Designed miniproteins, single chains, continued (5). Designs and how they scored, part 110

Each design is a single chain, and the fold is of that chain. pLDDT is the mean over its residues in the fold that is shown.

## One batch from the design tools (miniprotein)

Design m19833
Fold by ESMFold2-Fast:
Structure m19833 (fold): chain A 62 residues (1-62)
Amino acid sequence: DEAVQRVADSLRRSGIDVTAQELRDVLSGKMSQSELAKKIGLSRGTVSLILTAIQHLQQLLS
C-alpha cells in the first residue's frame, strides 16, 4: 500500500493524473494496463514498468 501511494504521488507531481486506487485496480486485475494507459495518456509499456516497480518496491519495503 505504501509503495502504491508513493508511486501515485510521484506520478501526480509529474503531471500524470492517476490515483493510488487506479494503480491497485490494475494490480488486482479490475482494470487492464491498456485501460489505465489510455486514461493517463501513457503507453501500455510505461504502465507495465510502473506496475513492476510497485511490486519490487512492495517487496523491498516489507
Scores: mean pLDDT 81

Design m19834
Fold by ESMFold2-Fast:
Structure m19834 (fold): chain A 99 residues (1-99)
Amino acid sequence: DEDKRILKKVLEILEKLRAIAEERGVPEAVAAVDEAIEALKKALEAKTKEELLAALDEAQAALVRLEALFRAAGATFEQLVDIGVVQLALAVLRSILEK
């Protein structure tokens, strides 16, 4: 339950970031957000802990690329904070799952 709540909240933030990337005309950032969203959808559909962890790692890799692209495009502090919050939420979730 909590895992799905965290993932859904993260997806809402990523949809917001996707709209911002489209408005700024950065196709590579849109692609990175789409990769992160796809990975999180895989996480929501995961039937095993291994599938969930792999999907979280895939999302984190996409977010690292997104942050670099947003920084290069002159993203606002708020937009970079949103990316950081998503990265932290996924890292905390991964830590909870590794027992």
Scores: mean pLDDT 83

Design m19835
Fold by ESMFold2-Fast:
Parts: structure tokens; sequence; C-alpha cells
Structure m19835 (fold): chain A 86 residues (1-86)
């Protein structure tokens, strides 16, 4: 389905970000991206999966005490990237 293809593209995008960022991104950001992947895999509905992925990422970044400004910028960037997966 189109929704399943979008989920697969979203997961692939995040997996690529982890691979390319593994030596450059802070551990908290890598953990947040992994949490987003797990949330996407756990939910069948694409829109619900996307919202749960953003929520899971926010929770990981919040627990790691990432500043609110940086946290919001990362979440908005991820949201925009997902919107381009049409």
Amino acid sequence: SKEQERKERAIALLERAIREGSSKLPPAVLEALRAAIEALKAEEDYETALEKALEAMREVLDEAKVPEEIKEKLLETLREEFELLS
C-alpha cells in the first residue's frame, strides 16, 4: 500500500541518518532516531506511526536533557523530511 511504502521510506531515511551520523551525532540524537524507527514499525497506520515516532523522539531527547530550542529544531526537521516522502 502507499502508506506502507511511505513507512518503509521513512524507516530507510532514519536508518541512513543513523549510519551516516554514527560518528558525528550525539548519542542522545542517535537514540532518539532509533526510538522513532521502533515507533514507526509498531504502528500500522502511517499518520499515527509518524506522530508516535515524533513523540518517541521527543521523549528520548527530553530524558537526555537536550535544550528545548535544539529539541524543537530536530523534531521540526524530521517532520519536514517525512512530508517530502510522497
Scores: mean pLDDT 81

Design m19836
Fold by ESMFold2-Fast:
Formats: sequence, C-alpha cells, structure tokens
Structure m19836 (fold): chain A 65 residues (1-65)
Amino acid sequence: SAAEERALELLKEAGLSEEQARNVLDFALNDDPELGLALARRELTERVGEELAERIVEALKEVIA
C-alpha cells in the first residue's frame, strides 16, 4: 500500500537497509499494535539509537494509522 511504501522510505532514510526496514514494518503492523510498536521501537533503538528510534516510531504511527 502507499502507506507501507511511505513507512519503508522513512525507515530507509533513517539508515536502515530494505530488509531491516521491512522487518521493522512487519513488527509495527502486528495484530497487537501496542506490542508491535514496542518491538519496532526496540529493533530501531538497537540500529539507530533511542532518540531517533522514538522519532521514527511516532512518524510510523502517523503514516500507518
């Protein structure tokens, strides 16, 4: 979808590879959105650091809502 493509571009601009971006997006699209976003934040924090991870998660909420 257009929203998923926007999310992938946002993640790639943050420095993730396409494979890493897809993995984070899969977490964010989990059946339990609170759990999914928490898992996405954890994965992002390991790769890009906590400050940027929090910013990306907020942007993902806006794009995929």
Scores: mean pLDDT 79

Design m19837
Fold by ESMFold2-Fast:
Structure m19837 (fold): chain A 64 residues (1-64)
Amino acid sequence: MEELELVATGVGVPDDLLAALLRHELEEIVREREKETGVKLEIVSVEVRRLSPTEARAVATVRA
């Protein structure tokens, strides 16, 4: 399994919107990797954590 991590910074962005944006970007990264490697990847889990009022982190666990 592989972990993909993203960190986003935004002032005044609601938690729900920031989480949705981070999940969408992780999905795009996974799709790009599938195109490059020719291997189908399954997103097993996505965890989104707010670090501060302006910063959130998302981690996706993927499996070939």
Scores: mean pLDDT 73

Design m19838
Fold by ESMFold2-Fast:
Structure m19838 (fold): chain A 101 residues (1-101)
Amino acid sequence: MKIPVGIVATDRPPTVEDARIAAGFAAAHYGLTVTRVVRERQDDKRAEVELELADGSRVIGYAVPSLEEAEELMKKLGLKVIGEAVNPVDGRRFIVAEVEV
């Protein structure tokens, strides 16, 4: 099963809200509706959110402080990049990826 993954580099300490926005961009790329938050996690270097979609599948969002850390995370998790979006409000780049499970 393929799980959509959204990643954002924040250039500041990342928050759970940043990770939720990243997950939302990934869900939108697949045209999928978010129904609930499954889990949230935050430490000094990374925030992570898992959301449930209307079909019972999952999407994951990651917020990391830099593009370098985003690239390292993608390599570590074996993520395949499938697209990107730019938030028109702040110019922030969001990476859309997927993982096979």
Scores: mean pLDDT 78

Design m19839
Fold by ESMFold2-Fast:
Structure m19839 (fold): chain A 103 residues (1-103)
Amino acid sequence: GEKEIEELKKKAEEYLEKAREALKAGDLKSALEYAKKTLELALKLLNLGDYETAIELAERARELAEEVARLAREKGDKETEFEAEILEGLAGILIGLAKLLSG
């Protein structure tokens, strides 16, 4: 329902803020975890029919994953780079599905 969508949007903004704070601190693992949690909320919004917000949150999660992958490459952290690239791919799939469902 509408209240559930509002609560999911609010929680996603909290995760995105935490991801930005983690990036500022150089904590790539925490930044990636919050990006992943944001994408999980985007999937829930997709299932509730809020395709526009699902796309917006998935795009923001993908941008965070791209930044984590870039920073992980600079540090030689191949595990975090790979995990970030997987999350980037999953976000792309969700965006594609949401666009197909929304027309």
Scores: mean pLDDT 90

Design m19840
Fold by ESMFold2-Fast:
Structure m19840 (fold): chain A 62 residues (1-62)
Amino acid sequence: SVDEKVKEINKEARELTLKLLAEGKSRDEAIQEGNKYRDEKLKSLGIDGEAYTRAKVAELLA
């Protein structure tokens, strides 16, 4: 499902950030690279991160 793909991408982005921190990158650089990875992967699947978040909030409140 789309939700499972989003969870996987978020996990991969988090793991990338942690790997970069372990390799000696700055916190800001590591976070920026993780966020860029997440955003690029979501866009490749046609997912708008903001629209996805809004839809999930609406689903939880329904």
Scores: mean pLDDT 78

Design m19841
Fold by ESMFold2-Fast:
Structure m19841 (fold): chain A 63 residues (1-63)
Amino acid sequence: HMEELQKALEEARKKYIDEIVEKLLNATPEERQKIMAELAKESDELLGEVLKKIREKYGKVEP
């Protein structure tokens, strides 16, 4: 079944997202836009996950 593979992918993706979140928080506004654009090209879902994690962890809730 795909459950084992799904768990492994979730763990790897979570680690990758954490790294991107850290980059984003330390980036200038222009660098932030670039990173977000690159993520959107790779996956709209990934960009959404990153932004959601920032909001959940750091309370940055913008409309």
Scores: mean pLDDT 71

Design m19842
Fold by ESMFold2-Fast:
Structure m19842 (fold): chain A 56 residues (1-56)
Amino acid sequence: IEKEREEALKKGAELNARATELVRSLSPVQGSAEAVRAAGETADLRIRVRRLERES
């Protein structure tokens, strides 16, 4: 359905924006386990974006 495709694209864009913000937040100044965890979260968001794009 075209509407479902449109929704998937919107979700993909939203997740991509969040992933970009997470990468930005990692800043090289922070060298901790917390930064590593944030990187993992960013990777997860990218996977979700790809799935939504493929679905659509």
Scores: mean pLDDT 67

Design m19843
Fold by ESMFold2-Fast:
Order: sequence, then C-alpha cells, then structure tokens
Structure m19843 (fold): chain A 72 residues (1-72)
Amino acid sequence: MKKVTFRHIPEVISEETLEKAVERAAEEGYDVEVVPVTGSLAEKVAAVQALLADPEQRRIYQIGVRIFFESG
C-alpha cells in the first residue's frame, strides 16, 4: 500500500468528489491522508502548481477529476 498525502483545493475538486476519489484510491492500494488547503485564491493557485510538480498528488487528483466527469 502506497502512502500519499493529498492537498485538497475545494475550488478544483469538491469535498464530495474528493471522498469518492479517496475511496477509489484506497481500492487501488493507496493510503491517502487528506490535508485541506485554506486561505486566499492566490494560496490555492500556489497549491495547484505544487500539486502538478508531485506525481503522487497528480495521481490522486486525476482519480478525482475522472469521478467528476463521470458524475457530470
């Protein structure tokens, strides 16, 4: 099981979608710890840039994005 700390940006992925993404990631063998990103829009933009630099963050985010498109 691969341990991943995921930085949650609510404007990018909803809390509901994140919960489903964490469940799906756990089914795929990921142990996900969720850390919320709080603050201004600028702080959240910086968190997105950091997420794109981290391959583990990108994987969890990609699962969430797929769930979002599957539900919409």
Scores: mean pLDDT 72

Design m19844
Fold by ESMFold2-Fast:
Structure m19844 (fold): chain A 67 residues (1-67)
Amino acid sequence: MRELLKEGTLRAVETLLQEKESVTAQELAEATGQSLPTVSRLLNELAKEGKLVKIKGKRTRYRLAEK
């Protein structure tokens, strides 16, 4: 079950990044209908796994790892 949530989140990020350079947790939560805390946790986990790159700023943004 937890693995399916991470896969779904990664797919949603990939979809949004086809139209955008980077995404915020808020944008992903709105696109997927998931809660912001859930999406933030999954994005942080994916970044630790090297699948996403975390960009710090006024809002934390994420993009796909270049590999």
Scores: mean pLDDT 75

Design m19845
Fold by ESMFold2-Fast:
Structure m19845 (fold): chain A 92 residues (1-92)
Amino acid sequence: SMRAIAASVLRHHGIAVTAEELTDEDIELAMQLLGLELRRAVALAIIREAQRRLPSADPAQQAQLQQLIADAQALVAAADARTAALLAQLRA
């Protein structure tokens, strides 16, 4: 159920709750946290693949891969900042 998923996400972030105790607002915030974690994981996968390709790339490809790494790093930072803000809201 969505409640069980939401409770699991919150417990992963150190918030000890049961599915039965969750409000609809808690579920919405937990699903936003899950979405941010998935975006972060995708961005990290992009960085790793780009870094793997970089040593064998030609100069034009190197420039494109470096830009892709920079853009993906910015996405990770943005996801981390939003996660911190949502966690502060959940603990309020």
Scores: mean pLDDT 87

Design m19846
Fold by ESMFold2-Fast:
Structure m19846 (fold): chain A 72 residues (1-72)
Amino acid sequence: MDAQIVVSPKTLKVGEPVTVYVTRGSGDVYVDGVKVGTLSEGEMVTVTPTEAGDHTVTLKGSTTVTETVTVT
């Protein structure tokens, strides 16, 4: 079964926190290719972007899932 994450909010300002919640699966969580944690189903991590632009949030487990967050 494919892994799933929820990233909230999808649009935020520099210095505001974004929450990455694993709704299914487990693995290493990356933001722009930088590892921020290892999460299992039901776990979350909060990341604060320091740069404006589109950033990728990736969960790498048995399958890979990617979400994009827009920072203004």
Scores: mean pLDDT 82

Design m19847
Fold by ESMFold2-Fast:
Structure m19847 (fold): chain A 95 residues (1-95)
Amino acid sequence: SSVGEQVREGADKMITALSKINPGMAGLVRVLRDGILDLLRQGRWDDALEGLRHMVRLARDQVRYAERINAPQDVIDQLREGLRLFEEAARQLEE
């Protein structure tokens, strides 16, 4: 689905960027991605939305972390794009 595609693409961008600066968090994003996609497949929209809201909060925190440690601009840009995709996915589920 369009929402599932946004979750997968957003997570891939987050994982790629986080593997360079916070590999433990990259692992957590992978687990959360798989859980959200499974909830979407089951039609558990409210649970999937809650998972996406958690992922949005996590992504915002990781953008701030990357900025604080003066991470490379490409890493920050990838994290911001992942955040944008999660925000779009959450918005679509709220409709």
Scores: mean pLDDT 89

Design m19848
Fold by ESMFold2-Fast:
Structure m19848 (fold): chain A 79 residues (1-79)
Amino acid sequence: SMIEEKLKEVEKILAELREIKAQLPPDVQKQVDQSIKDLQRAKQEVIETGDLELAEQVLEGAKRALAQAKKVLEEIKAA
């Protein structure tokens, strides 16, 4: 259940990353696509292992990726 809750939060972050990606230039979109792929792969490892610590690491990684994408979007909108 704790792992399931964290994975649901990761999925919400991935959905938000996909929405932000649509507003970014092609070179940055490629970087965000790579982050999404890396997070999806790590999510699959959590599902396979049931590792709560790995689930926490994946969630923190997702939060960092989202924060970075939001920062880039803010910089583009300010220009």
Scores: mean pLDDT 86

Design m19849
Fold by ESMFold2-Fast:
Structure m19849 (fold): chain A 81 residues (1-81)
Amino acid sequence: MDELVKKISELGKELGEDVVQEIVAEVVQWFEDGNYEKIEELVGLSKATIKKLRGSEKHDERQEILAKAVVKRLEKLKKEK
C-alpha cells in the first residue's frame, strides 16, 4: 500500500494534483458502479478477486486495489504526453 501511495504522489507531481483527483474519482466511481472489467484491465486481477475484495471487511485490501488502478491509469496518461 505505501509504495502505491508513493507512486501516486510522484505521478501527481508530474501530471498535476487536479489530474490525480480526477482519476481517483473516476476509479472510485468504477468500483462503486461494479465496473470490474475496467479495473481488471488496469490491475490484471480477475473480476472474481476484485468482487471478493469489494465484499471484504478489510478496508486496506479494497484501498490497495483502488490505488493500483489509479497508478495504472496515471502511468497511461504520462505516456501520452
Scores: mean pLDDT 71

Design m19850
Fold by ESMFold2-Fast:
Structure m19850 (fold): chain A 85 residues (1-85)
Amino acid sequence: EEKEKEEKEKKIKELFSRKSKKILEEQKEEVEKWLKANPDMSKEERQQLIARAIGRVLREIGDLLTEILEAKKNNDYEKIFEILK
């Protein structure tokens, strides 16, 4: 029973790492597209764009963590795996 729980936790960590990487890469691509489309953007505008993108990543990962914690509180590991697809 405890070993099965440890294995599920390990898989959750691996899936969370993969999902977080995907979120980060998607926002990185959006930033790169915007910067490439707007080469005359001021230094301050570029910094604001990057700051907003970081804010979006943190918010999305935060929401993901909240959903995982709620599912974990209910011992709903199937829900956690579904969230991390």
Scores: mean pLDDT 81

Design m19851
Fold by ESMFold2-Fast:
Structure m19851 (fold): chain A 86 residues (1-86)
Amino acid sequence: STAEAVRERARALVEAITAANAAFGVEAVRATLVAAIDAATDLPADVRAEVRDLAAAAVEAAAAGDLERATELLERAITLALEALA
Protein backbone atom coordinates (compact mmCIF):
# COMPACT_ATOMS: atom_id res chain seq x y z
CA SER A 1 0.00 0.00 0.00
CA THR A 2 1.00 3.66 -0.40
CA ALA A 3 1.12 4.05 3.40
CA GLU A 4 3.67 1.21 3.72
CA ALA A 5 5.83 2.76 0.95
CA VAL A 6 5.76 6.12 2.78
CA ARG A 7 6.79 4.45 6.10
CA GLU A 8 9.68 2.62 4.39
CA ARG A 9 10.89 5.90 2.81
CA ALA A 10 10.57 7.71 6.17
CA ARG A 11 12.67 5.01 7.91
CA ALA A 12 15.33 5.15 5.16
CA LEU A 13 15.41 8.97 5.41
CA VAL A 14 15.84 8.89 9.23
CA GLU A 15 18.69 6.35 8.85
CA ALA A 16 20.34 8.53 6.16
CA ILE A 17 20.02 11.69 8.33
CA THR A 18 21.48 9.83 11.36
CA ALA A 19 24.44 8.58 9.27
CA ALA A 20 25.02 12.07 7.77
CA ASN A 21 24.94 13.71 11.23
CA ALA A 22 27.46 11.12 12.53
CA ALA A 23 29.74 11.71 9.51
CA PHE A 24 29.55 15.50 10.05
CA GLY A 25 30.43 14.94 13.74
CA VAL A 26 33.47 12.83 12.81
CA GLU A 27 34.58 15.50 10.27
CA ALA A 28 34.28 18.22 12.96
CA VAL A 29 36.50 16.17 15.34
CA ARG A 30 39.00 15.54 12.49
CA ALA A 31 39.16 19.28 11.65
CA THR A 32 39.68 20.19 15.34
CA LEU A 33 42.38 17.51 15.80
CA VAL A 34 44.26 18.57 12.62
CA ALA A 35 44.14 22.25 13.71
CA ALA A 36 45.46 21.25 17.18
CA ILE A 37 48.39 19.19 15.79
CA ASP A 38 49.22 21.94 13.25
CA ALA A 39 49.45 24.42 16.17
CA ALA A 40 51.76 22.04 18.11
CA THR A 41 55.10 22.93 16.48
CA ASP A 42 56.95 20.43 18.74
CA LEU A 43 55.23 17.36 17.19
CA PRO A 44 57.39 15.32 14.75
CA ALA A 45 56.31 15.46 11.08
CA ASP A 46 55.82 11.65 10.96
CA VAL A 47 53.40 11.78 13.91
CA ARG A 48 51.46 14.69 12.34
CA ALA A 49 51.16 12.77 9.05
CA GLU A 50 49.97 9.56 10.77
CA VAL A 51 47.38 11.46 12.88
CA ARG A 52 46.05 13.18 9.72
CA ASP A 53 45.88 9.85 7.84
CA LEU A 54 44.02 8.12 10.72
CA ALA A 55 41.58 11.05 11.05
CA ALA A 56 40.94 11.07 7.26
CA ALA A 57 40.32 7.30 7.32
CA ALA A 58 37.83 7.85 10.19
CA VAL A 59 35.84 10.35 8.06
CA GLU A 60 35.77 7.84 5.16
CA ALA A 61 34.59 5.05 7.51
CA ALA A 62 31.81 7.29 8.92
CA ALA A 63 30.72 8.27 5.38
CA ALA A 64 30.49 4.53 4.58
CA GLY A 65 28.29 4.04 7.71
CA ASP A 66 30.97 2.23 9.76
CA LEU A 67 30.72 4.33 12.93
CA GLU A 68 32.50 1.69 15.07
CA ARG A 69 35.55 1.81 12.78
CA ALA A 70 35.40 5.64 12.59
CA THR A 71 35.45 5.89 16.42
CA GLU A 72 38.34 3.37 16.66
CA LEU A 73 40.42 5.34 14.13
CA LEU A 74 39.76 8.69 15.88
CA GLU A 75 40.70 7.17 19.28
CA ARG A 76 43.95 5.84 17.75
CA ALA A 77 44.73 9.29 16.26
CA ILE A 78 44.09 11.05 19.60
CA THR A 79 46.15 8.46 21.54
CA LEU A 80 49.08 8.81 19.10
CA ALA A 81 49.03 12.63 19.42
CA LEU A 82 48.82 12.50 23.24
CA GLU A 83 51.65 9.94 23.51
CA ALA A 84 53.88 12.13 21.28
CA LEU A 85 53.23 15.13 23.60
CA ALA A 86 54.01 13.16 26.80
Scores: mean pLDDT 74

Design m19852
Fold by ESMFold2-Fast:
Structure m19852 (fold): chain A 60 residues (1-60)
Amino acid sequence: DLKSLDEEIEEFEKNQITHAELLRQQQLAGVPLPGPLVGEDDKAMIARMRAEGTDVRVGA
């Protein structure tokens, strides 16, 4: 498929837009932080939350 690259770019852009819309809806519903950003793993999310001063723990 000669258009595979363009298709991947479009999907990536749609995922970013969808994530932003989902985040907006979750904020309106009063739910907790939605989780990692698109392309962000759990480790990166935890590091970001710690940088923001959020208390994140594993175990005790």
Scores: mean pLDDT 56

Design m19853
Fold by ESMFold2-Fast:
Structure m19853 (fold): chain A 94 residues (1-94)
Amino acid sequence: EEELLKRYLQQAIDALKEAIEAIKNGDVEKAIQYLRSAIASLERALELRPDNPYLKEALQHVEKALEAVRNGDYDAAIEHVKKAIEYLKKALEE
């Protein structure tokens, strides 16, 4: 369970890093795909740790990044992705 949680968190972080690259390259469809992948990994992590505030904050920021990408607000999307990564790193240090 603990190893599985860390795996989901790492998968989310990796997907979010790929999302930043896709946004910077103008690959909107790939950015959406990576953000959705990060949400899926985060939802699985939340099933294991439903009360973890860092995971809840990370999920909210990824959801805001997804809406920002859809609206063409790429700078806002990147900032939300960076905040999500910060929260996920804190969750890994628990």
Scores: mean pLDDT 89

